# Designed miniproteins, single chains, continued (5), part 73

Each design is a single chain, and the fold is of that chain. pLDDT is the mean over its residues in the fold that is shown.

## One batch from the design tools (miniprotein)

Design m18692
Fold by ESMFold2-Fast:
Structure m18692 (fold): chain A 79 residues (1-79)
Amino acid sequence: EKEEQEKKLEEILAEVDRMLAEGRPWSEIEQWFLEKAKELGLSEEQRKKLMDYLFDRGVADLKAAVDKVIDEIEERRKK
């Protein structure tokens, strides 16, 4: 199962690359990504890894960046 989950994660990353190559708007990619993340039951650590991957690919979306900062601030306040 964990091996299968990792394979699905790699498929998600490959599909994100494909969607970026198609010129899809980041909002559509984000929605698709969140849907797949929920389907796989991705942890916060795995979500962070995916966001870092997308940032490295040059996808700088203001909403995604703001949401991540808000989440990090909120977690820091609670912990």
Scores: mean pLDDT 63

Design m18693
Fold by ESMFold2-Fast:
Structure m18693 (fold): chain A 72 residues (1-72)
Amino acid sequence: MSEAQQEYLKGQDAYLEGNYEKAKEYYLKAIELNPNFAVAWSELGMLLIEKGSGKERQLGMDYLIRGANLFE
């Protein structure tokens, strides 16, 4: 399993624990390690829309679009 995949899974665990700030940090690290990690972009985008501030919701929309483009 890649380091990017491991960070992504840590993000999912943090999200399930309700620790949305840690989930965000782990998803960000996953995309830093693998910028083509489409599912990590999409999960980060959804997290920011669902749980983030107004500014973070806009950023989340941008991340969802990036993730969607990588699925092509």
Scores: mean pLDDT 81

Design m18694
Fold by ESMFold2-Fast:
Structure m18694 (fold): chain A 83 residues (1-83)
Amino acid sequence: AEELIKKGEEYEKKGEYEKAGEAYLKAGEIYEEKKDYLKAAEAYEKAGEAYLKAEDTEENKKKALEAFIKAGLQLIKVGISKL
């Protein structure tokens, strides 16, 4: 998961924002499977931001929205886990 975050950061430095979004999305999925909801939320948020910086297409806007929704859901799980 950490390696995928670093790959996403490398893609962002190269301006490959769609690939960065995909790397961050996969990192979020791995953190979610591990129940690391805070790191999953951070990864999904980075994915959404990367897709918004990618080419302005309807598909990339949809991917960004889906990533932000996933991030919000992980934050809700963090709140519940503190109870």
Scores: mean pLDDT 79

Design m18695
Fold by ESMFold2-Fast:
Structure m18695 (fold): chain A 78 residues (1-78)
Amino acid sequence: MSEWFRELNEKYEEEYKKATPEEIREIVIERLKGMIEKLRELAKKGDPKAKELLEKLEEVLKLIEEGMLPEEAAEKVR
């Protein structure tokens, strides 16, 4: 598991335990969209790490929207 995805999971672990698989997927998608938005601003400022992470998160989001589980999508892009 990548470090950024591990931090995201730990932060929302309690919500995941109470939610259905579909609800968990929606929560992860919304969180990823928020992170992508922040990373776009940092990438525009010339941060190469933000640009790299942005590309990875956009690929993860695409895989989740295509029906892949969030954890599997994160590992595949790592």
Scores: mean pLDDT 72

Design m18696
Fold by ESMFold2-Fast:
Structure m18696 (fold): chain A 71 residues (1-71)
Amino acid sequence: SREEALRLLEEALERARELGDEELAHNIEVGIKQLRAGDVVSALAALHEALKLAKDEELRRLIEEAFRLLQ
């Protein structure tokens, strides 16, 4: 669901900020903003970029789970 995806992405955003990865955090923020605006295509593009940048295992899982829920 969209609400579940948003929850996972907000959790991922907090973790990215804690890790100091500003570029990853920015892409997650864009994904959240686009998803809240109803632009799923742009949200998926931003999350795909976030997924390429994510090296932390838990952060990758959160983004991957959100991405799957939105397809």
Scores: mean pLDDT 86

Design m18697
Fold by ESMFold2-Fast:
Structure m18697 (fold): chain A 55 residues (1-55)
Amino acid sequence: MPVKIVLPEGIPEEVAEEIRRLTLEAHRLEKTDPEKAKEYFDRALALYNQAMAAL
C-alpha cells in the first residue's frame, strides 16, 4: 500500500478525517508541487499536535 494513515485512539473522527485529507493531498502534490505539499503536511501536523494536546 503506497500510503497508510494510522492515527492514535482518542482523536475525534472529524479531526482524524481532516488530518487524513490534508496528508493525502500533500502526498498527491509531493511529486508535482512540493511547496504546496509542505503546506498541507504542516497543516496536518499542526492539527495532529493540537488534537493530541487536547487528549
Scores: mean pLDDT 75

Design m18699
Fold by ESMFold2-Fast:
Structure m18699 (fold): chain A 68 residues (1-68)
Amino acid sequence: MSKEQLEKEMDELEKQLDNATTVEEVREIIARAQKLLEEFKKLNDEEGVSRAQELIERAERKGIELAI
């Protein structure tokens, strides 16, 4: 997967997180973001790694808020 493709997938996940309303949706977003994080690490893309980590943290916080 190219850096440009990974960045597009990150943009899509960020939009999905903004619209997520269930814990299941957030869990799927976290899993996908973790895969993108590994791909950015393989490319030595520190900016991409930071972006993916930030998205995972935001998703984890949202998941806690949605979990009762």
Scores: mean pLDDT 83

Design m18700
Fold by ESMFold2-Fast:
Structure m18700 (fold): chain A 65 residues (1-65)
Amino acid sequence: NLKKARELYEQAEKAFSEGDYEKAIALYNEAIELAKKIPDKEESERLVSKLQRALAAVQQAQAIA
């Protein structure tokens, strides 16, 4: 699950950089769900925290017009 979560994170970061906020939000949420399933608690918590901060950033970018 770690490899898939990281791949989704990279895809979400690319979508965010391209201004595709809806796609970025969807990919970040999917990555968070996979990150929560990582058996290593420290690795899971670290990745979930990174993803949640990135999700907050893209949601803020989407909200400003």
Scores: mean pLDDT 82

Design m18701
Fold by ESMFold2-Fast:
Structure m18701 (fold): chain A 69 residues (1-69)
Amino acid sequence: GEEVLEKAKELMEKELPKHLAEAVIKTVEYMESKGFSAADILGSMALVARSAGKEELAEKIEELRRELE
């Protein structure tokens, strides 16, 4: 799960504006510290990507999430 989360973080940092990417990474670190599952964290990332108009990024994150099943 951890390797998948690191790949997702890298994609978010690459494709999103810096300020939004930093907010997402901070949220992910918070969720990890609270014991959220990798699937829940990836779902949250995909939702943020979609809300930012990054549909292809959201689909890549959803594909990573499917690999956890």
Scores: mean pLDDT 82

Design m18702
Fold by ESMFold2-Fast:
Structure m18702 (fold): chain A 94 residues (1-94)
Amino acid sequence: MVNEEVLKELEKAFEEGYEEGKKEALEKGIKLSEEEAKKLKEEAEKTLKEIEEFIKELLANRQVLAWDELLEEMKEKVYEAGYKLGLAETSEEL
């Protein structure tokens, strides 16, 4: 319905997740192996790509859907992807 608003909400969720992951890695001294860090980055990239493709399909089909519920679910997944990326990148530099 509101493409620009949806994208902004998802961007915000990603940034919030990234900052939380970074904060936890620094505060708790989380040490991930290079292999674990790479795995988290790959999982994050996969999730973000799936969300991007899903949004593209929804925009193309113009389906009457519970947009609010769908947006919250997407925000949750994007937040988790950001969290994993922030955690992995910060842990590698520790």
Scores: mean pLDDT 77

Design m18703
Fold by ESMFold2-Fast:
Structure m18703 (fold): chain A 94 residues (1-94)
Amino acid sequence: AMTPDEQWAEIKAQVKELLADDPHLAALVLAELDRIEEILKKLPLEKQEEVLATAKRLIDKVKARKADLTPEELRQQINLFVMAVITVVNLLTG
């Protein structure tokens, strides 16, 4: 099975690919995901798995819809993805 570190690296790779046409936004989002990863590593494994499962589900949904999204709608979906992941992390750390 993939480790949490490997799963998070896959999620970051998917985000980079989704935002290939917007490298500035990609850099900002990846920096935020790196910040989230530092918090994630401090959580018990069970809580890390919950965050990873949520992030994977949401990014897969964005990927499935990419062909039907405008660049602006894609940016909005990625921002919602990041906010949702932050929310889950905060619920598990608070």
Scores: mean pLDDT 87

Design m18704
Fold by ESMFold2-Fast:
Structure m18704 (fold): chain A 65 residues (1-65)
Amino acid sequence: SEVRERVRRVAEELKALQEELKDTKITSEEEELELAEKLVEPTKELEELREKDPEVVREVSEEIR
């Protein structure tokens, strides 16, 4: 399923970005904003995918934990 593939990619990208944010010591407000901006697009895409197929998003999110 194309939807399942997209959900998995977006969810993995979000997980990687969240882990990077947690492990990275941000030294400037500009760096913090840059990382926050990187989260906006994947989060929006995941929300759109959830509206299309909430069951697939739930299943993939549980797998990626």
Scores: mean pLDDT 74

Design m18705
Fold by ESMFold2-Fast:
Structure m18705 (fold): chain A 68 residues (1-68)
Amino acid sequence: LTQEQETGITQLVADLARAAGASPQEVVRLAKAALDGNIEEVRKLARSIPGVDEEQADELAEKIEKLR
């Protein structure tokens, strides 16, 4: 990943996590999956956060895939 892609992915994860009230552990796991390009795990982990609906999880996964 370029520095720009890494920053963009990290910001997307941080923004969603902050809005949803995710725990630090959830944020770390989601960011790792996103940076690894594990889109299936990103969608799964995002949906596991109580403040995130399926549409938000899918949007996050799509945006991460687009940046890679």
Scores: mean pLDDT 79

Design m18706
Fold by ESMFold2-Fast:
Structure m18706 (fold): chain A 99 residues (1-99)
Amino acid sequence: MQALVLADVDVTPESARATARALLAVPGAEQLTVHTPSGRVERLDLSTLSPDEVAERLIALGEGERATLQVTVPRSQADALAEALAAVPGTRRVEIIDV
């Protein structure tokens, strides 16, 4: 079974790097969708990207904005990812949705 983890993050270079490390430390985190208040939407394949590449993409998309992140993970990893994202400086909200 899969789960969707949603997080609202104030995007800075520091929070982007911390977010990238949190996402790639969790086994089976496969896709990240990023929504910005400015209307940018992008989907990233986490299985093909390094933490530095994920951080660079987050900075390019949303630096200075509060971005909404949607991450698909195995249900067994959802709590671990939510805890890791909640620990990122600039994270405002984290939710787990069963799918």
Scores: mean pLDDT 84

Design m18707
Fold by ESMFold2-Fast:
Structure m18707 (fold): chain A 66 residues (1-66)
Amino acid sequence: PLRLSEEEIERLAELASRYSGLPLEEARALVRAAAEGTLAPSPVAREIGQKLREIGDEIQAELEAA
């Protein structure tokens, strides 16, 4: 499980929603479930997981550039 703050969950949910086209509420639930390690395997969850990794890399790059 990932240890994420509520702010990080919101940022990831917004980006995941934008990337996948899921409603923000569903994206938020998936991000939270992924962080807790309770996310059921599905094609959508796989796509979200990949997008979250890409988003995490962007956040890390922003932090390193600051």
Scores: mean pLDDT 68

Design m18708
Fold by ESMFold2-Fast:
Structure m18708 (fold): chain A 69 residues (1-69)
Amino acid sequence: MVSEEELEREILLAMALMMLGLAKKYSENEEKIKELEKLVEEMEKKLEGDLAEVEKLFEEAKKIFRESL
């Protein structure tokens, strides 16, 4: 079974992927979409790392997502 921290990292990544999908469908801001794509890729690379690093990237992704809309 996955640990609670591993599950939290996976949930944060899943939420970021959903946000990216919505931005691609509804945002006219290509630059912000590309910034969000980069953050999601960075989160994927850190998925087996520290939860705090993934949380920090997710907070940045939320800011960029809001700015994309």
Scores: mean pLDDT 79

Design m18709
Fold by ESMFold2-Fast:
Structure m18709 (fold): chain A 89 residues (1-89)
Amino acid sequence: EETVRLLERAVELAEKAVKSEDPLDRDIYFALALIAATVAEKYGPEELRPLIRGLRDAIVALSEAKTKEEQEKHLQRVRDLAEEVRRKI
């Protein structure tokens, strides 16, 4: 399923961004994660758009996180929302 694949890719890229020690690599992985989530929102099922939009917003919040606690909170939300979309398909 295209939407699930795009969201799984977005989660993987967000996780790579978080694990990146180089700030440039971090920014590149977050940008790619946001592109994947945006494509999923635009072309995915209308019923799932609020969840996919929430996932995209969580990736943005994750990229802006200044503390490890905020980073863990937003990364978990990205994972939870992707899992919720997967369960509804």
Scores: mean pLDDT 85

Design m18710
Fold by ESMFold2-Fast:
Structure m18710 (fold): chain A 63 residues (1-63)
Amino acid sequence: GELNKLILELIGLKLRRIGLEFELARLEASGTASDAEIARLRAEIARLDKEIAELEKKIKELE
């Protein structure tokens, strides 16, 4: 049903976020990434946080 599709989408977004946080930590630890690359990655994580929050709200409304 619709709820199950949204839950799977949420899981996918959360896994992507974990991957981006891992990549950010790796880049910061390397000391070789530019400030622009770090900023871009942080912006992508922030965008995912908003999408996750919106989707969690939608799922809760369907429960």
Scores: mean pLDDT 85

Design m18711
Fold by ESMFold2-Fast:
Structure m18711 (fold): chain A 63 residues (1-63)
Amino acid sequence: GPVAPAPPGGNPRSAEEMTPGILARHNGRILREAGAGQASLDEMVRGLAELFGVPEEELRAEL
């Protein structure tokens, strides 16, 4: 059967239950474990910064 070793991606409750910093740390860790490059990390940080209205610098500090 299809076994995806990828961590769970989307959870609509996560955006409300977790602060942007916690989400950045969590997503950053997942991306690093998946072997993602800096471009993927930058895209994730940018997306969260736009979603939550916080500076990218604050989210990068959580990585």
Scores: mean pLDDT 72

Design m18712
Fold by ESMFold2-Fast:
Structure m18712 (fold): chain A 119 residues (1-119)
Amino acid sequence: SENGLSEELLEKIKEELKKLGLSEEEAEKAVELLKEALTPDELGKGLLFSENSKYSEEFKKLTKELIKENADKYASEPLDVNSDASVQLFIAEAVLTENIEALAEIAKSLYEAAKKTGE
């Protein structure tokens, strides 16, 4: 509750991550990365605008690809896939609507970015 996402919602995201092909351990790590990235005050702001450029750039790239492929499922309005602001809006909408599928895809993108950049 303190991190803006309930434990019940985090468990549902973990189950959805397993459906996306992640192992129990990978899904748990992805949920922890999501929980750290999605603070009520920041909503991924620190991750999107951090000075740790490799991780943030890889995450933005993967999330822009998700928006491009899945915008019709996860966003109520068309998003500019070249805009970092659109990535932040996509994340904020997923959190506000408690969209488990979108949140799981965001968590997977965080995990893949972390794995690729050594985070």
Scores: mean pLDDT 71

Design m18713
Fold by ESMFold2-Fast:
Formats: sequence, C-alpha cells, structure tokens
Structure m18713 (fold): chain A 57 residues (1-57)
Amino acid sequence: MAPSAGDLESAREVLAARKAGQPFPEPVASVLEEIMKLPEEEQLEALALYIQAVGDA
C-alpha cells in the first residue's frame, strides 16, 4: 500500500520523537525497534506503512 501524506507526516513525528529518546507504549515500541534496524531511508516508509495498516484495521 502507498502511504498517504498524513501517514508520512505522522511517521516523521514518531521517528523524530524516537530518535530524541521518547518512550513509546507496546506494540509501537517493538515495531519501532524493528524499523530502526533498517537504513534511514527505509525507516520512514516502513513506519508510514505501519501507521496506514493500523488505521485501516
């Protein structure tokens, strides 16, 4: 699925907060740990897709 502009915006905010050391509740914390293992270019897209998938559920 292609993420929307809103999903990409949300993903940027979440990644910025994570990189700043902000704690996140589960399951988001575990998802972020897996996403942070990816190259930086892939982290934003992967998180945006996750946000979209959760929104569709």
Scores: mean pLDDT 75

Design m18714
Fold by ESMFold2-Fast:
Structure m18714 (fold): chain A 76 residues (1-76)
Amino acid sequence: MKLPSELTARLIGHILSAVAADLEGDEEALRRDVQAMVDLIKEHPEHREEIVAFVRKALSGNPRLLAAFDEALAEA
């Protein structure tokens, strides 16, 4: 299974933004970027498993971001 290039680029952008927000301690920006990733899953439900796996792998070194993503995903 493969993500479309446009969707992959959007995910990478939000992941990088979320990592930067976490490093800066900007919880509002972090929540916005995490929510944007969840919104991409809602827009592309056929790619849900690939998006979740991609994000979790990218955030594997950031337990706070990973927890925030999993929490937002559970509420969706």
Scores: mean pLDDT 83

Design m18715
Fold by ESMFold2-Fast:
Structure m18715 (fold): chain A 99 residues (1-99)
Amino acid sequence: MEEAEKYLEKGKEYAKQGNYEEALKYLEKALKIYKEKGDKVGIARVLNELGNIYLSLGNYDEALALYEKALALYKEVGDKEGVEEVEKNIAKVKEKQGK
Protein backbone atom coordinates (compact mmCIF):
# COMPACT_ATOMS: atom_id res chain seq x y z
CA MET A 1 0.00 0.00 0.00
CA GLU A 2 1.44 3.39 -0.94
CA GLU A 3 1.81 6.22 1.63
CA ALA A 4 -1.11 8.25 0.20
CA GLU A 5 -3.44 5.20 0.34
CA LYS A 6 -2.40 4.56 3.97
CA TYR A 7 -3.24 8.18 4.89
CA LEU A 8 -6.59 7.92 3.05
CA GLU A 9 -7.43 4.71 5.01
CA LYS A 10 -6.52 6.39 8.34
CA GLY A 11 -8.63 9.43 7.44
CA LYS A 12 -11.64 7.20 6.63
CA GLU A 13 -11.19 5.25 9.89
CA TYR A 14 -11.05 8.42 12.03
CA ALA A 15 -14.15 9.75 10.21
CA LYS A 16 -16.03 6.49 11.07
CA GLN A 17 -15.11 7.10 14.73
CA GLY A 18 -16.44 10.69 14.53
CA ASN A 19 -12.91 12.06 15.05
CA TYR A 20 -13.15 14.62 12.24
CA GLU A 21 -10.10 16.65 13.37
CA GLU A 22 -7.75 13.66 12.88
CA ALA A 23 -9.68 12.53 9.77
CA LEU A 24 -9.11 15.94 8.11
CA LYS A 25 -5.37 15.88 8.96
CA TYR A 26 -4.84 12.46 7.34
CA LEU A 27 -7.03 13.24 4.33
CA GLU A 28 -5.07 16.49 3.73
CA LYS A 29 -1.81 14.46 3.83
CA ALA A 30 -3.23 11.98 1.30
CA LEU A 31 -4.50 14.83 -0.93
CA LYS A 32 -1.05 16.49 -0.99
CA ILE A 33 0.66 13.27 -2.12
CA TYR A 34 -1.99 12.45 -4.77
CA LYS A 35 -1.75 16.02 -6.16
CA GLU A 36 2.08 15.79 -6.30
CA LYS A 37 1.71 12.51 -8.27
CA GLY A 38 -1.10 13.83 -10.52
CA ASP A 39 -3.28 10.87 -9.41
CA LYS A 40 -6.76 12.11 -10.41
CA VAL A 41 -8.54 9.03 -8.99
CA GLY A 42 -6.68 9.45 -5.67
CA ILE A 43 -7.56 13.17 -5.58
CA ALA A 44 -11.25 12.38 -6.32
CA ARG A 45 -11.37 9.72 -3.56
CA VAL A 46 -9.97 12.18 -0.98
CA LEU A 47 -12.34 14.97 -2.08
CA ASN A 48 -15.30 12.57 -1.76
CA GLU A 49 -14.22 11.63 1.81
CA LEU A 50 -13.75 15.33 2.72
CA GLY A 51 -17.27 15.94 1.35
CA ASN A 52 -18.60 13.14 3.59
CA ILE A 53 -17.06 14.83 6.67
CA TYR A 54 -18.54 18.26 5.81
CA LEU A 55 -21.92 16.62 5.16
CA SER A 56 -21.73 14.98 8.63
CA LEU A 57 -20.90 18.40 10.13
CA GLY A 58 -23.92 20.01 8.39
CA ASN A 59 -21.70 22.17 6.14
CA TYR A 60 -23.80 21.42 3.06
CA ASP A 61 -22.32 24.09 0.73
CA GLU A 62 -18.75 22.90 1.43
CA ALA A 63 -19.79 19.23 1.06
CA LEU A 64 -21.47 19.94 -2.30
CA ALA A 65 -18.42 21.86 -3.61
CA LEU A 66 -16.11 18.96 -2.67
CA TYR A 67 -18.43 16.32 -4.20
CA GLU A 68 -18.74 18.35 -7.45
CA LYS A 69 -14.91 18.49 -7.73
CA ALA A 70 -14.67 14.73 -7.10
CA LEU A 71 -17.45 14.08 -9.67
CA ALA A 72 -15.63 16.14 -12.34
CA LEU A 73 -12.41 14.14 -11.78
CA TYR A 74 -14.16 10.74 -11.84
CA LYS A 75 -15.98 11.70 -15.08
CA GLU A 76 -12.68 12.87 -16.63
CA VAL A 77 -10.99 9.50 -15.93
CA GLY A 78 -14.11 7.41 -16.78
CA ASP A 79 -14.52 5.89 -13.28
CA LYS A 80 -18.20 4.88 -13.42
CA GLU A 81 -18.28 3.50 -9.85
CA GLY A 82 -16.77 6.74 -8.49
CA VAL A 83 -19.30 8.80 -10.46
CA GLU A 84 -22.23 6.73 -9.09
CA GLU A 85 -21.00 6.98 -5.47
CA VAL A 86 -20.49 10.77 -5.62
CA GLU A 87 -23.88 11.33 -7.37
CA LYS A 88 -25.56 9.47 -4.47
CA ASN A 89 -23.74 11.75 -2.00
CA ILE A 90 -24.77 14.89 -3.93
CA ALA A 91 -28.41 13.67 -3.82
CA LYS A 92 -28.14 13.33 0.00
CA VAL A 93 -26.87 16.93 0.30
CA LYS A 94 -29.73 18.23 -1.90
CA GLU A 95 -32.32 16.38 0.23
CA LYS A 96 -30.90 18.01 3.40
CA GLN A 97 -30.71 21.49 1.77
CA GLY A 98 -34.43 21.15 0.90
CA LYS A 99 -35.17 20.94 4.64
Scores: mean pLDDT 87

Design m18716
Fold by ESMFold2-Fast:
Structure m18716 (fold): chain A 65 residues (1-65)
Amino acid sequence: STTVKVRALSDLTLKGDNTITLKKGDVVTVTISEDKSTVTVTKNGKSTTVPLTEVVDHLELLELL
């Protein structure tokens, strides 16, 4: 798996097993699965797992750190 930090450039809601709302300027940890099918996003000790396609569809709203 690959772990990166990303900054939200706009408000964004990720709806996986949990709902996580990112606010503009939030820095969160993103872990990509080894098969590249899912991504786990962690904010304030709460995590959600979403399809990688959901993150890819919003790449313009995320800045890689």
Scores: mean pLDDT 79

Design m18718
Fold by ESMFold2-Fast:
Structure m18718 (fold): chain A 75 residues (1-75)
Amino acid sequence: ALDDPIARRALELEIQAALYYMTGAVYKIEAKNNPEKKEELLKKAEEYFRKGEELLEQARAIAATDPRAAALFAP
């Protein structure tokens, strides 16, 4: 169950990371559809992917301190 505070926090960070990845993906798609704004949109996509990666690393670090929390990243 997600009643474990560490597991819940790791899940919250993973969800936030997913939202950042999704936003980055949208910018990447827009860059493909708008060549004249491609460089600007790709830079925005990279920024969101970077933020998502940072949040995911935080979630994984927290999960590593609790075997039950680590199960949230299974498989």
Scores: mean pLDDT 79

Design m18719
Fold by ESMFold2-Fast:
Structure m18719 (fold): chain A 57 residues (1-57)
Amino acid sequence: SLAELERRFRELLASLTPEQQDEVVKFLNDLIKKNPNLSPEELLREVIERAEQLKAQ
């Protein structure tokens, strides 16, 4: 559900450094500009995946 994706994203974001949080925001803005037809659920899934990648580094 969208609410569960939002919860997961919030928890994940809180576990990132400020620099990683900035990278996630930049990624989201670029994703929206390049893919205007993505749904909120699709945007959250992509952003969660990016945040997971940053956390793994």
Scores: mean pLDDT 83

Design m18720
Fold by ESMFold2-Fast:
Parts: C-alpha cells; sequence; structure tokens
Structure m18720 (fold): chain A 60 residues (1-60)
C-alpha cells in the first residue's frame, strides 16, 4: 500500500525521514507505537518518522 504526503514534515534527527508534500511512501511499518518506518519512493531513502505525521498521509 502507498501513501501520499500532503504536508512538508522536516526531519528533526539524523535517523528521521524528511517528508515533502507530494512524496509517495511505500513499505510503511509501525515500529513501536510512536515511530513508523517507510521508504520514500521519490528519494529512495528509508527511515523513521513520528506517528503524529500519519494525519498528513493519504492512502493511494
Amino acid sequence: MKYLVTKDIPAKNENELELKKGDVLSDVEILDGSRIRATNEKTGESGIFPSSALKYLEEI
């Protein structure tokens, strides 16, 4: 399943994935309740981001 990023979400830590409006995320995995892992298809990078960002993701 893929998700469209609807709002820019900056990476705050070296381990966090930067999300930009219009990016597509794949391989979305819930890690520990507060953190989610995904692959950004535009950049090819995989990383983590906070679950609070889920409200800015639209399933496509």
Scores: mean pLDDT 79

Design m18721
Fold by ESMFold2-Fast:
Structure m18721 (fold): chain A 74 residues (1-74)
Amino acid sequence: SDLIEEAERLLEEAERLLEEGRYEEALRLAERALELAKKALREASKEDILRAIGLILRAIGLIIDAELKLKELK
């Protein structure tokens, strides 16, 4: 599904930004990926349900990591 593919791309980019210390950008992309993954889950075929859930969990993890690093800077 296009939503799953876009969410995967955004998460890969967010992970790279997080490794580079670009935490605010990583957070924005991870939040966008989470919304797309949630939409994908609602519209998912049986085959895509597990993949969509995996993307949701991955996005939540990245959001938590980015927020914690941003909190350390404030």
Scores: mean pLDDT 85

Design m18722
Fold by ESMFold2-Fast:
Structure m18722 (fold): chain A 72 residues (1-72)
Amino acid sequence: MKEEEAMRLLAEAREKAAEGYRAYYEDGDRERAIELFREAGELAARAAELLGDEEAAEQARADAEAAVRAIE
């Protein structure tokens, strides 16, 4: 079921975002944080696309780039 796959991708996206936050604020690894935030955005966008929500997919990618921009 695509919904179950989408939920799994959202869980992975949340984990990647949390890892990115930790990489930046705890480890000082900005490059790793940027990579993780972008991975999280792509996973969330894929989940939204599986659910037929293109607007949510675009928002997920925009949110990831905003997070990257905030730490540059």
Scores: mean pLDDT 84

Design m18723
Fold by ESMFold2-Fast:
Structure m18723 (fold): chain A 86 residues (1-86)
Amino acid sequence: MITLNDQQRRTVVDISTQMVRGRITGDQGSQRLAQQLGIDVDTAGSMIGMVTGTALDITGVSSPQFSGMPVDDRRRVLQQAVDRIS
């Protein structure tokens, strides 16, 4: 597991939130996260996938249903997902 500090956890949540909102693509999100954390883009993509998968497990909803949730609720769930995998 990758150990993240508070700033890095916040960065993962913010980028994952932008991706879930459709503001950036998966590739763009992975590239931005890789740059911000100083890690490989493949590792960043895997981390985003784990966060998103964990968020769906926490809520028990499908990806389209999760994407349709209020922004603040999605951000809270993504924060919980990051905390679980960190």
Scores: mean pLDDT 74

Design m18724
Fold by ESMFold2-Fast:
Structure m18724 (fold): chain A 89 residues (1-89)
Amino acid sequence: RSKKILELTNTAVLGAQKVIDLAAKEGEEVKRVAGREFMEVMAAASKGLDEAKKASKEAIERIGEVGTEEVKKAAEEQAKKVLELLEEI
């Protein structure tokens, strides 16, 4: 229901911010890509859970193209947490 969806969205936003902070340490371009993909995931989450899953997969792929293995791993771990929360709904 709406309360659970809002809680899920907040958790996803905070986790994505941690990935962006890590990306910022790797470089301005990596930070920019991570930030843009984070906004796309947030927009998709507002549209529905399936859209959020699709956007998360695309975000990991894009970050993996420009970032280091450490940033990609952090993005994958964040996506795993979001997917676990989505299964609770």
Scores: mean pLDDT 71

Design m18725
Fold by ESMFold2-Fast:
Structure m18725 (fold): chain A 55 residues (1-55)
Amino acid sequence: KEETLQRIAEAMRTLSPEEVIKFLEEEKKRAEAAGDDNLKLTIESAIEYAKKQLE
């Protein structure tokens, strides 16, 4: 969980919003496979935030 949150933070700092969304969608799939509903919800919120930045 901590490692995943670190990767998300780094991606948000270094990648474009489109690349961040793709990265977050892959992390969301991993969270779903692991059954980590809290992490999944956190990632979904981050995706929504990134999508707003593209508007």
Scores: mean pLDDT 76

Design m18726
Fold by ESMFold2-Fast:
Structure m18726 (fold): chain A 78 residues (1-78)
Amino acid sequence: MWRELAERAEKLFQEALKAAEEGDLEKAEELAEEAARLLREAARILREEGREELARLLEEAAEAMLELMKKKIAEVKK
């Protein structure tokens, strides 16, 4: 179910942000990539159900999560 994938992605992204704050940048990146992957999987399910607009929103959220994590990692490295 797409909602369960989206909820797991949110939890993983929260863990990724905590890992970045703790200085574990590799773990932060891996967790963020996994969260984005789950959102893209949820988007695929939504497309199969004919919910194209919601699928696009989840794909945009996945891209936003990865961009936010790149910015966080860059800030920690400064």
Scores: mean pLDDT 83

Design m18727
Fold by ESMFold2-Fast:
Structure m18727 (fold): chain A 82 residues (1-82)
Amino acid sequence: SPKEKAEEYLKKGDEAEKSGNYREAGTFYMKAGEYYYQAGDYDKAIEAFKRAVEAFRKSGDELAARTAEEMLKIIEEKKKQA
């Protein structure tokens, strides 16, 4: 299910972050956010995208951080309509 996939990617992101692999962590948090959104869990999707932004910023990947910020903005707008 989308929820199970979101939880799997969130754990992978947490593991990558703990190992200092921030770019990989950001990518996993992005996938977690997408699957939480598919599951209808907008709060967890927002939290995952926020973590993706911070991870990409720590990795120095400003383009990836801006992409994650745009996804965050889209999901926050979707939550306002729900």
Scores: mean pLDDT 88

Design m18728
Fold by ESMFold2-Fast:
Structure m18728 (fold): chain A 64 residues (1-64)
Amino acid sequence: MKLVLLVSGASEEEVKELEKKAKEAFPDAEVETVRVPDVETALELAKQLEKEKGYKVLVVEVER
């Protein structure tokens, strides 16, 4: 099973922390991180990945 992290506004360090937490929460999943410009784009991609590929998707916005 593949877990995709769609991340907006995160630094390189924040991305590494998110990947570590995702691997701890889903130890049997292959974790892939994709940087997105905004949450709207992330939500659109999440729907496609979950329906077409059966991937689990987490959307993370790191700002404010």
Scores: mean pLDDT 77

